# Designed miniproteins, single chains, continued (2), part 88

Each design is a single chain, and the fold is of that chain. pLDDT is the mean over its residues in the fold that is shown.

## One batch from the design tools (miniprotein)

Design m7248
Fold by ESMFold2-Fast:
Structure m7248 (fold): chain A 55 residues (1-55)
Amino acid sequence: MSEEEINKEAGEKLEEIRKKYNIPDGEPLPAEAAKEAMEVIEEMDKKLEEVRKKQ
């Protein structure tokens, strides 16, 4: 999986969170949605580290 694919998946998950909590584009995330978004970002960072280790 490339860095582009990882970033795309994270972006799609963040959009799903916005839809799940019915948050319009440009609105800040409420605490519950922000927590889920942080988990998505953490997963992304973890996958990016794995790609970096692959040379």
Scores: mean pLDDT 76

Design m7249
Fold by ESMFold2-Fast:
Structure m7249 (fold): chain A 73 residues (1-73)
Amino acid sequence: SKAEELLKKARELLEEARKYIEEGNISKAMQLLQEALKLIREAREAGAPVDEIRELQAELTELSKEIFEKNKA
């Protein structure tokens, strides 16, 4: 379904963002997190399962926390 395709793309963006965070490219990581957030919202509007949305939101929050900690150092 369209919702499943959006969720899959969001997961790919979150994994890519994690790699950029590890490389210290915070600017690229932030751009990818913003795009992933947009896709997660679109997937929710398209009727994606609530459990899948919550899992992706939790992962996005964790990555955002990592960026915050690195920028604070």
Scores: mean pLDDT 85

Design m7250
Fold by ESMFold2-Fast:
Structure m7250 (fold): chain A 94 residues (1-94)
Amino acid sequence: MPSAAEFARRFAEVLPAKAAEHGVEVESVEIVEETETHAVLRIEARYKGEKIVATVEIEVEDGKLRVRVRIEGASEEAREALLQAIRAAVAAVL
């Protein structure tokens, strides 16, 4: 299994393309922390003109990969679209 840092880098690489499949335009992906066991990414995106800010936290615990997503200040439709994009990107790099 990849480290949290390796997973975060691969995730950041594939996310824009996966997001576009769900109608989400990724404006920026910033890796704010990366270690072997923990990584944090900040994502800025748009869905139908609505700006979405998300934090994705990746942890490796007991040989398991855990992904946590926090989305700020977006409509339910925009949150669901970005969450589907994030899930698709996670699946693509697993």
Scores: mean pLDDT 83

Design m7251
Fold by ESMFold2-Fast:
Structure m7251 (fold): chain A 62 residues (1-62)
Amino acid sequence: SKAEEIGEKAKEFIKENAKKLSKEELEELLLEKFGEEMSKLSEDEAAEASALILEALNEAYS
């Protein structure tokens, strides 16, 4: 799905940048980089993609 595609791209971006940035800084960059694509999704798809992003952030900073 489109939500899964965005989630996977965001996960790779998180993995690459978590070593250099704080969680808050990375969250801001994620909004900048993926915000427009997310805004084009349905509410359900946006919720799915957001859940995948949150999971990846928690894994990276655990």
Scores: mean pLDDT 81

Design m7252
Fold by ESMFold2-Fast:
Parts: C-alpha cells; sequence; structure tokens
Structure m7252 (fold): chain A 92 residues (1-92)
C-alpha cells in the first residue's frame, strides 16, 4: 500500500472511532483487497470479467451499503472481508 493512501486511511479510520489495533487490522484488509482485485483483473478474460464481475461488484456494493448504515470499524472490517472473499471465489 502506498504511504499517502495509508495515511489517508488511518485518518478516515480514526474519524470513525477505530483504535490502533483496529486501524492495523483494517489497513491489512485494505491491502489484501487490493491484491485480490489485481489478481482477478490479471487472471480473468474480458468475457469472464463481464460474466462474474457484476456479481462480485453487487456483493461488494451490498457489503459496503451495510457498513454505511453502521460505519463502525467492525462493520467496515466485515464488509472488507466479504469483498475479499468474493474476489477470491472468482479465482477458485
Amino acid sequence: MEEEERQALIELLKSLGADEAQIQELLELFEELRRAEAEVRANLSSEQWKKYGPAAAALTAAAREAAQNDSSPENIAAALRAEIAAYRQLLA
């Protein structure tokens, strides 16, 4: 993860009431999400992405919407884990 992005995420998470341990966990989850998305984009053909990408995007949108209704660090972590799992499932 880039330093500027890391600092921006730390500031956002602090504004949401995250403690230092939660910030560390969430930064690790954001980095894992970026890797999972990059792997999917690198390994799926245009046709496969057109078929499976919308389903993964819908799942991640639903998870993010749930987190927005309760923006606690715990709900954000749950949403990130769901998004990572969706991308990993596309690679299975």
Scores: mean pLDDT 71

Design m7253
Fold by ESMFold2-Fast:
Structure m7253 (fold): chain A 91 residues (1-91)
Amino acid sequence: SLEELLEEARKLFEEGKYEEAIKLAEEVLKKSTDDKLKAEAYTLIGKGYFEQGKYEEAIEYMDKALALDPRHKEALELEVEALMKWLKELI
């Protein structure tokens, strides 16, 4: 199922395999019509970019997650963290 695929992506993320986690989450996005599941997939992609130091990409994907689920607490918290990291790199 797509939920199982997203869970495997989370497992890869926890193992530090960020690019593999992103690829599986993108697979979920391609096959899902469920906004909640898509928001979770966008959040995981954003987390993967954040861990790679790609803060602009992380923010972009958090924005996509919040467009589908405006009250997604994890996406909101991670967007704030990514913005703070991005601002610190800019200064």
Scores: mean pLDDT 85

Design m7254
Fold by ESMFold2-Fast:
Structure m7254 (fold): chain A 62 residues (1-62)
Amino acid sequence: MDERRAEAREVGDRLLAIAEEAKAAGLSAQEILDRMNAAVREEARERGSEVTGARLSAPEAS
């Protein structure tokens, strides 16, 4: 019942860590945003396990 909330919170923490690291590396705000967006997409995929895309869009995440 509250297990999902903990997972969502963890995702937020990860995004924050990514942003912090990118910022320390001197990346532009645009680059940081791009990384976060990609991370969100990857997290959604992992959470949903496998999502059968009608067109079999195999992401190069392997």
Scores: mean pLDDT 65

Design m7255
Fold by ESMFold2-Fast:
Structure m7255 (fold): chain A 75 residues (1-75)
Amino acid sequence: DLAENAEKAAKEGKEAAELLRKQGLEKAAELFEEAAKYFEKAAEAAKAGDLEKAKEYAKKGLELAKEGNRVLLEA
């Protein structure tokens, strides 16, 4: 289920951002926090039946999460 998967991704992104902020990794935390917001939007769009918009938001969330991981590997 796209909505359930997006909700799980949003929760994981928020948890990652909180942990990273506690460690002083502010840039990575911001990227995971933004990713979580897009996954929340994806879940809402999916629940509303707008699958095209849901996929668009999910894709943006994934790209932000990838960038967050890249920043972590460079730290």
Scores: mean pLDDT 86

Design m7256
Fold by ESMFold2-Fast:
Parts: C-alpha cells; structure tokens; sequence
Structure m7256 (fold): chain A 62 residues (1-62)
C-alpha cells in the first residue's frame, strides 16, 4: 500500500537524521491519521515538509 510505503520511508529518513525512535514513531502515527482524514497526497506533502524542517533544525544544531 502506498500509505505504508510513505510512512516507512519517512520514518527511515527521520532516523537517519538522528531523530529518536520514539519521536519518529509519533510522526509516523500522525502522518497515517492525516492521510486517513485528508488523503494520501496531503500526507505526502506534509511528510516532505517535516523532513525539510527536521533537516534544517539538525543543520542549525551543529
């Protein structure tokens, strides 16, 4: 299923950026709920934005 793939990929990218497993799991759960309520395309856009925001935060923390 495309939703499961999106969630797994997003979680993997967050873990690679140094996000704790517990936080990555919370974000994954939120994305699933968003996709169910607002659709897969909206969830994809939100996931992409979250990854960009986290990456920017990690870069600033150095």
Amino acid sequence: EELDKLIEETKKKLLELGVPESVANMIAKALREVAEKHGLEYAKQLAEQIIKDVKSLVEEAK
Scores: mean pLDDT 80

Design m7257
Fold by ESMFold2-Fast:
Structure m7257 (fold): chain A 67 residues (1-67)
Amino acid sequence: SLEEIEKEIKKLEEEIRELSREAARLEQEYKESDPELYQQKMEEIRKREEELKKKLEELKKKAEELK
């Protein structure tokens, strides 16, 4: 249902916001102390964020088709 898709969209948006907060924490903690570890962890976050954004885009298209 459209309602279920909209709930899933909100959940994904919250997950993306949490990843942004995690990225900010990593920057504060590792960017100066361990730049290589920071870069590796940021690559994992970026990959996860892209995956979530792709899923979000698919769900938004599906929601629009149901309107």
Scores: mean pLDDT 83

Design m7258
Fold by ESMFold2-Fast:
Structure m7258 (fold): chain A 66 residues (1-66)
Amino acid sequence: MREEEIEKRIERLREEARNTEDPEKRLELALEIARLVAEAEGPEAEEDFERLEKENEEYREKAKKK
């Protein structure tokens, strides 16, 4: 995929996450965004992907309580 297409998809997923009432869906959207960012920027974005993964893990732990 081209960078512009990936960035547009990321923005779309972020908007979906804002509109989504479902915490499970928000988590999935956040993970998809992180995956697309890593895909677009390659190995240089690995560290950014790791940070997003940690944030998603924290939210995932909270979601388990419900």
Scores: mean pLDDT 69

Design m7259
Fold by ESMFold2-Fast:
Structure m7259 (fold): chain A 58 residues (1-58)
Amino acid sequence: ALYRATKDVEGPDGTVLSFKVGDLLEVLKEYSDGMMLARSLTTGKVGLVGKSLVEKVG
């Protein structure tokens, strides 16, 4: 599923995905606890993202 970042996030390297407002994220896995594994289409990096920090764009 495709999501868009609603705010800027700087995560620590390795686990949490960093992104800027308006970045598109491809969600690879969704977890029932509100976390997602996503890939940034801007940077190509993969990491965990909180569902509350992004919005679905389709």
Scores: mean pLDDT 76

Design m7260
Fold by ESMFold2-Fast:
Structure m7260 (fold): chain A 61 residues (1-61)
Amino acid sequence: SHMEEQEFLRLLHELLELMDEKKVPQEEIDAILEELGRLYKEDIAKAIEYARELIRQLKEE
């Protein structure tokens, strides 16, 4: 749905900013983006959940 696509895009931007701020290695960023792309094609709700969990983990550091 359009709302899920907008939420995913918002989360993706937040995740990318956090990964840059935390200086996550490019190889790890690439792996995360590949998994997000895979999940997005399979089930956008799973992609949203995955992004939220990663954001939570990055904020705990």
Scores: mean pLDDT 87

Design m7261
Fold by ESMFold2-Fast:
Structure m7261 (fold): chain A 72 residues (1-72)
Amino acid sequence: SKLERARELAEEGVRLIKEGRELLEQGKITEGIGLILRGIGLLWEAGLLGREVGAPEIAEEAGKEAGVNLKV
């Protein structure tokens, strides 16, 4: 379902952002930024799907867990 897909995208987005931040802490700037941008993209897709199925909180909660503000 679209709801399940939104959750999967949100979980993967959070994972990539967290991994990207760990790479930044290690000084791997290019790799770290790349993962963070990919993760943000997945959170955006999760937000679009979540809004379509009436569950915008999926991406909003995931964004908060990842430390990104999706309400800008």
Scores: mean pLDDT 84

Design m7262
Fold by ESMFold2-Fast:
Formats: C-alpha cells, sequence, structure tokens
Structure m7262 (fold): chain A 115 residues (1-115)
C-alpha cells in the first residue's frame, strides 16, 4: 500500500540522515528518527510484506549496508551506541531478506525500463 511504501521511503531518508549525522551534534536526533522508522518498517513487514515494492526494498538494503559500513568506522567513538544499532540494522536486513519473495513486483514511479 501507499502507507507501507511511504514507511520504506521514510526509512531510506532516516538512514541517509543518520549516516550524515555521524560525529555531529545531530546524531542523537537522527538515531531516534532512524530507530522509530526501522521499528515501523519491521511492523509493516510482519503485517503485509506484499504491500511493499521490491524495488524500494532493494534500494533500502543498499543504503542500510552503507550505514553498516559507516557504523563499523564509527564504532571506536561510541561502541555502547553502535553495537545495539548494528543489531537493529541486522534484524531489519534479515526481515527484508526473509520476506523478499513475498514483496510486490509493482514498479516505482521513476523505475528503470522494464524488460
Amino acid sequence: SDEHNAIVQQTIVETRNLIASLGTPDFENALLDFTAAANRLLDALARDPSAIQRALADELVKVLQELRAALEAYSAQRPQVTEPLIALLDELLAAIEANRDRLSDEVVDVAPLTL
């Protein structure tokens, strides 16, 4: 549904914001926003994975992997924060992968040419 795909899009935005916030005063707010978005998406995947576009989920996986790499580089500064965040990230990645075959084949508005 539009609501489920909006949750995916918001999670992409909050993931990018969190990456950009690393080492800045904005980090704590970006962390709260990301955590809220990730939990909403976990709930959406549990309720109706078929409402989520696979193409959007694939884009999210890419930016979540970018976040994971950034957190590994940042872990020496705040290990007590990065460890539970990486755990949440790994849970979200696992949930997307476990549901991937059940996701919608619906095309994103600015999708590449369909074969």
Scores: mean pLDDT 81

Design m7263
Fold by ESMFold2-Fast:
Structure m7263 (fold): chain A 67 residues (1-67)
Amino acid sequence: MEELLKQADELEKKADEAFSKGNYREAAILYRKAAQLYIDAGDFTKARESAQKALEAERKYQEELAK
């Protein structure tokens, strides 16, 4: 369980970095992976937060495609 939480935290940090660089597609993928690992670890609060960030990144990615 602790190992899954550590992996999820690392993915979320990578996703945050990708998001800050404007790499929204990569950020969305990484946030979704983090959310799944948080679910597997039983941390539903962090899973929900990461899933919400993934949706935000997907929204920004779609906005860029519409231009």
Scores: mean pLDDT 84

Design m7264
Fold by ESMFold2-Fast:
Structure m7264 (fold): chain A 78 residues (1-78)
Amino acid sequence: DAEWEALSEEEKRELRLKKFREEVEEALKRIKEGDEELKKELLENKEAIEEVYKTDPNADTRELAGLVLELIKEVEKE
């Protein structure tokens, strides 16, 4: 991975966070567009997401996990 090896440790960390955020935002968009299968999978993974929110050392990752939990809570109300 020539591109990965050219990055600083901070840049590598930012890329990991960016990829995670992109996946979360894509999932949120799909659910809002009516992806019932993805919605169901997120509800089934609620405990795993709560674990990330409570245990992840990175504050940005915890914020993203919190955002996903907020969406899951909203979905559960409807």
Scores: mean pLDDT 72

Design m7265
Fold by ESMFold2-Fast:
Structure m7265 (fold): chain A 68 residues (1-68)
Amino acid sequence: MSEEELEELKERYIEEVERALAEGNLEKASQIVKEAVEELLKHDPELGKKLSEEIERAGVRAYIEANR
């Protein structure tokens, strides 16, 4: 998988996490983050680690905003 494909995959996972949190579905959001991290690390350990951190940060931010 190319760097561009991994970046696109990261963006789609962030969108899905934000949508799950907007629905109040914390269980689904948690599962999406776990799946995203596993998939990204499986395809590219170095780039996947960086992109996984970005997904985790986006999830934390969305969670904080949803639970203000």
Scores: mean pLDDT 79

Design m7266
Fold by ESMFold2-Fast:
Structure m7266 (fold): chain A 69 residues (1-69)
Amino acid sequence: SSVARLVGYLLLVQAHMLEGDYAGAAETAREMIETLDLSPEQRAALEALAEAAAAGDEAAAKEALLKVL
């Protein structure tokens, strides 16, 4: 299921963020963009998530994560 794959990846992103591994969260978001069939809105949210996480911006990364669903 495409929904199950999306949820699994989002849980992995959240796990990285909870551990303070924002580099891992950014890499996981980029993997999602490359491997999943995403809406334009989901893709934009994941690109924002990857950018914010790579910059270590916890607030922006959390906000972007909420927009992927």
Scores: mean pLDDT 84

Design m7267
Fold by ESMFold2-Fast:
Structure m7267 (fold): chain A 68 residues (1-68)
Amino acid sequence: MSVEESKALLLQVRGVGPVLAQTLIDHFGNLEGLRHATPEELLSVRGVGPKTAGRILELLETGEISDP
């Protein structure tokens, strides 16, 4: 999966804007890196709170947005 695809998926998470999506990719490299991240590692990222971390993990579990 490309960096651009990873950023696009992260932008679907409520509370994740373009700056935070870029920060997450910079820290973890891509969605594969994020999939292997612990909740504690996500919380170590500036701007990630517990609710946002939970939403990111949910996205990684589904692999896609379920938006109609």
Scores: mean pLDDT 73

Design m7268
Fold by ESMFold2-Fast:
Structure m7268 (fold): chain A 65 residues (1-65)
Amino acid sequence: MEEKRKRAIEKLQKLAVENPEVFEKILELVEEGKFEEAKELLKKYAGMTDEEAEIAVEELKKLLE
């Protein structure tokens, strides 16, 4: 669990630096409750597994509050 969380956070940070437009779209989807669409973008653009994408969405939910 901790290794997957660490990898998810590292991939999120890399995505925010390398592709800020996609990162902003993912934040918008999370704010709208479109979690499955956000996970698909995370898997496509950040190279996340399904588990890493789910962890990333939970971290983004905390960030947006």
Scores: mean pLDDT 82

Design m7269
Fold by ESMFold2-Fast:
Structure m7269 (fold): chain A 55 residues (1-55)
Amino acid sequence: MSEEERERYIEAARTLVEQGFSKEQARALLLAQAPHLSEEEAEELATEGARRAGK
């Protein structure tokens, strides 16, 4: 994916975590929204999003 798409997914994951979803739930939701993401890629994006959210 492009750098712009990557940042958008990280921000989506951050928003989900800020809304009360767990990092694991954010990962699953990213995969549901973007089925072409690999499991490893979705895990990385969700982890970075959660980090930015500060938990």
Scores: mean pLDDT 81

Design m7270
Fold by ESMFold2-Fast:
Structure m7270 (fold): chain A 75 residues (1-75)
Amino acid sequence: ALEEAIRYLEEAIEALKAGDVEKAKEYLWKALQALSRAGRTRLGLETAIRAGEAINAGDLEKAIEILEETIEELK
């Protein structure tokens, strides 16, 4: 579950780097589900909310930073 969450977060970062917001949101949802299964529901929710807000504001760089911070916390 945890390793799966990290993989989905990394795939979301790659989608954001490519400007593919739809794909990034899909991977964020999958990451949230994986984090919830791993008992990290609050971290997953906080990450999804903050990254989602940055994406909606068009600040993809900030969204990437948020996801990288979450990955670092999980490792």
Scores: mean pLDDT 85

Design m7271
Fold by ESMFold2-Fast:
Structure m7271 (fold): chain A 90 residues (1-90)
Amino acid sequence: GREEAARLIAETAAELALSQGLDPEEVAREAAEGEAALRTLPAEELRELAERLAEAARRAAEKARAEGDEELAARYEEAARRFREAAEIA
């Protein structure tokens, strides 16, 4: 449902931020605020956002691989999968 999709989007974004060295306390706060905001979106808008985030993550993974960063590419590929899952359950 919408609440689960919002949580999944926020958690996925937080994991990406943590993987790039952002402060865990700040990331946790922003994730909570982001999830709350996402929960106010209509299901159709939440689904479209999740689809766009999945596409952006997929392209980021391709760029990371082209640059030789296999670990970053794998993280973006995982994020793309989770964003697609969020779109399906929204």
Scores: mean pLDDT 85

Design m7272
Fold by ESMFold2-Fast:
Structure m7272 (fold): chain A 68 residues (1-68)
Amino acid sequence: MEDAKKTMETVIRLILRRTDDPEEARRQFERALKDMLTVLKREKGLSDEEIEELREYGYKELDKLLSE
Protein backbone atom coordinates (compact mmCIF):
# COMPACT_ATOMS: atom_id res chain seq x y z
CA MET A 1 0.00 0.00 0.00
CA GLU A 2 2.70 2.54 0.90
CA ASP A 3 4.61 1.74 -2.32
CA ALA A 4 1.39 1.96 -4.35
CA LYS A 5 0.58 5.36 -2.81
CA LYS A 6 4.11 6.61 -3.60
CA THR A 7 3.72 5.40 -7.20
CA MET A 8 0.38 7.23 -7.36
CA GLU A 9 2.00 10.49 -6.19
CA THR A 10 4.82 10.07 -8.74
CA VAL A 11 2.35 9.51 -11.60
CA ILE A 12 0.27 12.57 -10.61
CA ARG A 13 3.37 14.78 -10.35
CA LEU A 14 4.59 13.55 -13.75
CA ILE A 15 1.22 14.42 -15.32
CA LEU A 16 1.24 17.88 -13.70
CA ARG A 17 4.77 18.55 -15.01
CA ARG A 18 3.55 17.92 -18.57
CA THR A 19 0.13 19.59 -18.42
CA ASP A 20 -0.92 22.98 -16.99
CA ASP A 21 -4.59 22.36 -17.92
CA PRO A 22 -6.48 20.89 -14.92
CA GLU A 23 -9.03 19.16 -17.18
CA GLU A 24 -6.29 17.48 -19.25
CA ALA A 25 -4.45 16.49 -16.05
CA ARG A 26 -7.64 14.88 -14.73
CA ARG A 27 -8.20 12.98 -18.01
CA GLN A 28 -4.60 11.69 -18.03
CA PHE A 29 -4.86 10.77 -14.33
CA GLU A 30 -8.12 8.81 -14.82
CA ARG A 31 -6.48 6.81 -17.63
CA ALA A 32 -3.29 6.14 -15.64
CA LEU A 33 -5.28 5.27 -12.49
CA LYS A 34 -7.34 2.63 -14.33
CA ASP A 35 -4.19 1.01 -15.73
CA MET A 36 -2.32 1.11 -12.41
CA LEU A 37 -5.20 -0.35 -10.37
CA THR A 38 -5.59 -3.18 -12.92
CA VAL A 39 -1.87 -4.04 -12.65
CA LEU A 40 -1.87 -3.83 -8.83
CA LYS A 41 -4.90 -6.13 -8.55
CA ARG A 42 -3.39 -8.65 -10.98
CA GLU A 43 0.29 -8.63 -9.88
CA LYS A 44 0.15 -7.69 -6.17
CA GLY A 45 -3.19 -9.33 -5.31
CA LEU A 46 -4.68 -6.23 -3.69
CA SER A 47 -8.20 -6.69 -2.31
CA ASP A 48 -11.21 -4.79 -3.66
CA GLU A 49 -11.13 -2.68 -0.49
CA GLU A 50 -7.45 -1.78 -1.05
CA ILE A 51 -8.17 -0.92 -4.70
CA GLU A 52 -11.01 1.40 -3.62
CA GLU A 53 -8.75 2.99 -0.95
CA LEU A 54 -6.11 3.70 -3.62
CA ARG A 55 -8.73 5.18 -5.98
CA GLU A 56 -9.94 7.54 -3.24
CA TYR A 57 -6.36 8.40 -2.27
CA GLY A 58 -5.45 9.19 -5.88
CA TYR A 59 -8.35 11.58 -6.42
CA LYS A 60 -7.66 13.33 -3.09
CA GLU A 61 -3.97 13.70 -3.97
CA LEU A 62 -4.80 15.03 -7.44
CA ASP A 63 -7.18 17.64 -5.97
CA LYS A 64 -4.55 18.62 -3.38
CA LEU A 65 -1.77 19.06 -5.96
CA LEU A 66 -4.07 20.92 -8.39
CA SER A 67 -4.88 23.41 -5.59
CA GLU A 68 -1.16 24.25 -5.21
Scores: mean pLDDT 78

Design m7273
Fold by ESMFold2-Fast:
Structure m7273 (fold): chain A 103 residues (1-103)
Amino acid sequence: MERVRTLEKEIEVGNYKVKITVRLVEGDRPVLQILIEIYDENGNLVAQFGLRIDLSGKSKEEVIAEVRERVRAFLDAELPDLTDEQRDKIIEAVEKAVEEMLS
């Protein structure tokens, strides 16, 4: 029977609300699942990104680096009008949530 831990965080970046959900599925093959949902000031979902990382054979540092790369690529593709400060703030929040889950 698989055990699941869930961590949720919300941040505001400019006029956007960013909801970050991190799930750790524990078992013989542990998996990290991340869902990022970005809402505008009117509450409309404007971007959504999910990623799944197999934790087998990976260090915490390697997992965080992969998350950083994938989230950055997503934001550049889906929300190219974000400032560098706004993008970095979202990436930092996701990294901190992953670090907290893996600690």
Scores: mean pLDDT 84

Design m7274
Fold by ESMFold2-Fast:
Structure m7274 (fold): chain A 78 residues (1-78)
Amino acid sequence: MKEEILRILEEFAERLLAGEPWDDVVQEALKRAPPEIQEEVLLAISRFLDLYDEAVAQGLSREEAIRKALEEVKKWLE
C-alpha cells in the first residue's frame, strides 16, 4: 500500500518537473490509484502541496521545491 502510494507520488513529481499542467498531473495520479488507496493518494498530494509551498517560501526554485516536497512526503509515508 505505502509503496504503491510512493510510486504514484514519484511519477506525479516527475510529471510536474517535465512541465505538465498541475490539473492534468493530479487527474493522472488519481486515475492510477486503485479505489482502496484513492483517499491516501489525495492526502499525500495535499501534503505535497503544503511542503512545496513551504519550500518555495523558503527560497527554493520550483524544481528544488518539487524534489524537497517529494522527499519529505516519502519520509512522512514511511
Scores: mean pLDDT 80

Design m7275
Fold by ESMFold2-Fast:
Structure m7275 (fold): chain A 51 residues (1-51)
Amino acid sequence: SSSDLEKFKRAMKVASQGRDDEQLERVFRTLDRNGDGVIDDAEFKEFLARI
């Protein structure tokens, strides 16, 4: 799906110092434990809080 991944990329580029789409996709896949394109809310929030 594009919704969660695109939203994640947009949030990361706005909230962080900026990263390549490839780097963000790799992070997204790491957080997406089951490969369903959905990130656990707790993990996503923790990741955003640390940037």
Scores: mean pLDDT 66

Design m7276
Fold by ESMFold2-Fast:
Structure m7276 (fold): chain A 84 residues (1-84)
Amino acid sequence: MEEEVRANMEAFVRAVAELLAAGDYDAAVHLLEVVAEGLEEEFGEAARPAVEYLRKAAERARAGDAEGALEYARKAAEEAVRLV
């Protein structure tokens, strides 16, 4: 379970990285928001650290800061793995 969730989170971070590299910041923001909503729905308050990092990643992506967006997306993925 944890290994599978980690693989899924690595795929998520890669997808965010690819969207940012393509200059598709709106799609990257949308993906970050969808994942944040899904974590809040499944885990409630326990998801707060991951969701806060996803929101910060979305803020950086909206500002055109691909490096900052990826840093926060990675931190969110690490917190999400801890939920399982």
Scores: mean pLDDT 84

Design m7277
Fold by ESMFold2-Fast:
Structure m7277 (fold): chain A 77 residues (1-77)
Amino acid sequence: EEEIDKLLAEADTAAQNGDYERAAEMLVKAGELYEKKGDYINAAGFYRAAANLYEQLGDTEKAEELRSKADELIKKA
């Protein structure tokens, strides 16, 4: 999971620097990669983590979209 590991490291670095928008973007990308692998449970987890960050940033619409996507993936798993 070299690509996913890199995205998670970048998300952690962004969060440490206070760049929560970039951290959320990296978590969405990690979720997309898990989804492509058919790992819907881990994909949903990352989408929910990103949604929490978008909610903290005041982007409620994007947070709701990501939570809905996560719920659909859990139903699929």
Scores: mean pLDDT 84

Design m7278
Fold by ESMFold2-Fast:
Structure m7278 (fold): chain A 124 residues (1-124)
Amino acid sequence: MSLEEKAEELLAEYEKDPVGFTRSALTTAILEAEKAGAEHLKAALLAQLPNPVVPSLELVRKLLERIVNKDLKGLLEIIRSVEDPGLRASLAGFAIMAIGRLQVLSEEELKNFILELDKIVAEK
């Protein structure tokens, strides 16, 4: 299965249960943030877990397009451009989970990506 096909399956799963999928993404991202030592990101993800801001399908599709193209800079720019801290945390969680499921990065590359997200969240 191509990366594009895997991304379309992920988008279809999201569309069926956006709230449950967002909670699952946040839970996965919290564990990954803890492993990376991303304390600011972990705190933001934990704060969002009880009542997550659910991203639009269009925004999720844009994130997946960046991930499939391995455009990590563009992915970080999308997340950074979001003014709402809850939406930013949900998008960061989605990106971490999607990168893991699509296997587009090595463990070390994922750790470095998570540490860049930690900096973005710390900017306030």
Scores: mean pLDDT 87

Design m7279
Fold by ESMFold2-Fast:
Structure m7279 (fold): chain A 80 residues (1-80)
Amino acid sequence: MKEGKKKVLDTLKELSPAKFGDEVLELDIESFAEFVYQVLQLGMGADNETARKIAEAVKEGKFEEAIELMKELAEKRKKE
């Protein structure tokens, strides 16, 4: 679980201009998913539906799916 959360956090650090520390890895999965949701909306300009979909994947422990969706979001924003 912590390794999956770290991969999500590292991906957010790569794709977002926001800076945050590894202390967020100490959050429970629900709080961590909420953190991801807020960073996607405020740091990456994600719409509510996309941010919610990624946060739900994180909450369900589907970290690889969440990472792929985050990369897809970044690619879409780069082209639009």
Scores: mean pLDDT 77

Design m7280
Fold by ESMFold2-Fast:
Structure m7280 (fold): chain A 98 residues (1-98)
Amino acid sequence: SLVEDLENMIKALEKQRELIEKAETDFEFEVAGALALMTLSLAIRLGEKYGLPKEYIDELKAQRDALAEAVRNRDKEAAIQHLKGAIETLKKLAEELK
């Protein structure tokens, strides 16, 4: 189900957030950030495929773009905050679909 897929993606993003928080090297941060960006991009594509509200899709795209910028700038704190924002957006979306 779409809800189950969203909940699995939320779980993956929460693990990726933990990896970012625990990253001790630039390489570990880049890898964790890349995984989170890939998961968010998949969530956005799935949402568009199922015709989820444009407002949620636009919010997720903005959060993805902000996360990408934070990863590029090696701003770990900004990356964590934007990823937390995306996780909360997905949680709200999953709850509304129940």
Scores: mean pLDDT 89

Design m7281
Fold by ESMFold2-Fast:
Structure m7281 (fold): chain A 60 residues (1-60)
Amino acid sequence: SMEEEEARKVIREVVAGSESDPARQAELLKIGDELLKEGKSLHEVMAEVARAAQALRAEA
């Protein structure tokens, strides 16, 4: 859908702007894409991506 395509674009732009590590970017984009495919809202996806980003940085 157009909403799903726009949501993917927003997620890509936010991840690219906030995460400098390519491996973490790829993991966050994968998480976001999987949640969008499950029918989660952009708000829910962004909250989970933010949580995952914090967890990945805590392990670094």
Scores: mean pLDDT 79

Design m7282
Fold by ESMFold2-Fast:
Structure m7282 (fold): chain A 72 residues (1-72)
Amino acid sequence: MREEIERLIARVRELATEAARAAAEGNEEEAERLAKEAERAAEEALRLAREAGEEALKEAARRIQAAIAAAA
């Protein structure tokens, strides 16, 4: 489970970075597609973290927010 959450958070960072790049290039369709993929990965990471406990959920949420902020 920890490894799965880690992989999903890494994927959120990658997708958010690609979405920000696509938006900067004026490719709104690609940016929206990548942003939706990032949201789905974030939702799955948070779902798994909830099953692991409150501390895991707080940590996953913090890391997801940091990943998105770093991409912007």
Scores: mean pLDDT 81

Design m7283
Fold by ESMFold2-Fast:
Structure m7283 (fold): chain A 80 residues (1-80)
Amino acid sequence: SPEVEAFREALEATKTEEEFKEVVLEWAERAVERKDLELLTELTGLAAERGRERNVSIDVLQEVMRALQEAIRRLAEELA
């Protein structure tokens, strides 16, 4: 997916945990606005993988993953 590739490139460009968090949350919001559950799910997987690879602190990674899980839950309810 071009959107998933763009997200991956955006994550690769981040240099700090704050930038990583900001990019992930921005893209999650875009997926929710588009009602694109498949995109949101793929973004969640990539964020987890990339966060781990970059040694993002556990507290920041937990905060980001919690926000993504909540976004998925909310969007799934809206699409029901």
Scores: mean pLDDT 85

Design m7284
Fold by ESMFold2-Fast:
Structure m7284 (fold): chain A 98 residues (1-98)
Amino acid sequence: SEIDLEELEKEPLTPEEEEVAQELYNLSQELNVDQETFENAFKYVLRSKLANEPVTAENLVKEFNVPQPIAEKLVELSQKYSIESLVKILLYVRTLRA
């Protein structure tokens, strides 16, 4: 399945999705996670979910050197949200970091 990022950018976030994006942004700032590291971990979670492959917090810490709380939160969100919601959350976090 191909995700149209340009069309998803036009879709508003739900209040819950916006709150989650804000929480991720705040946590990444508090833990001094740079944008590239955060995006690489998030994109890995998205690709794994799309491929129906398991993702663990331990794998994210090992492969991307993200702090454990970020890794655990990304895994939690992958279990709770659709791919489309996760993409919108990622795009919103990018806006907050701009």
Scores: mean pLDDT 82

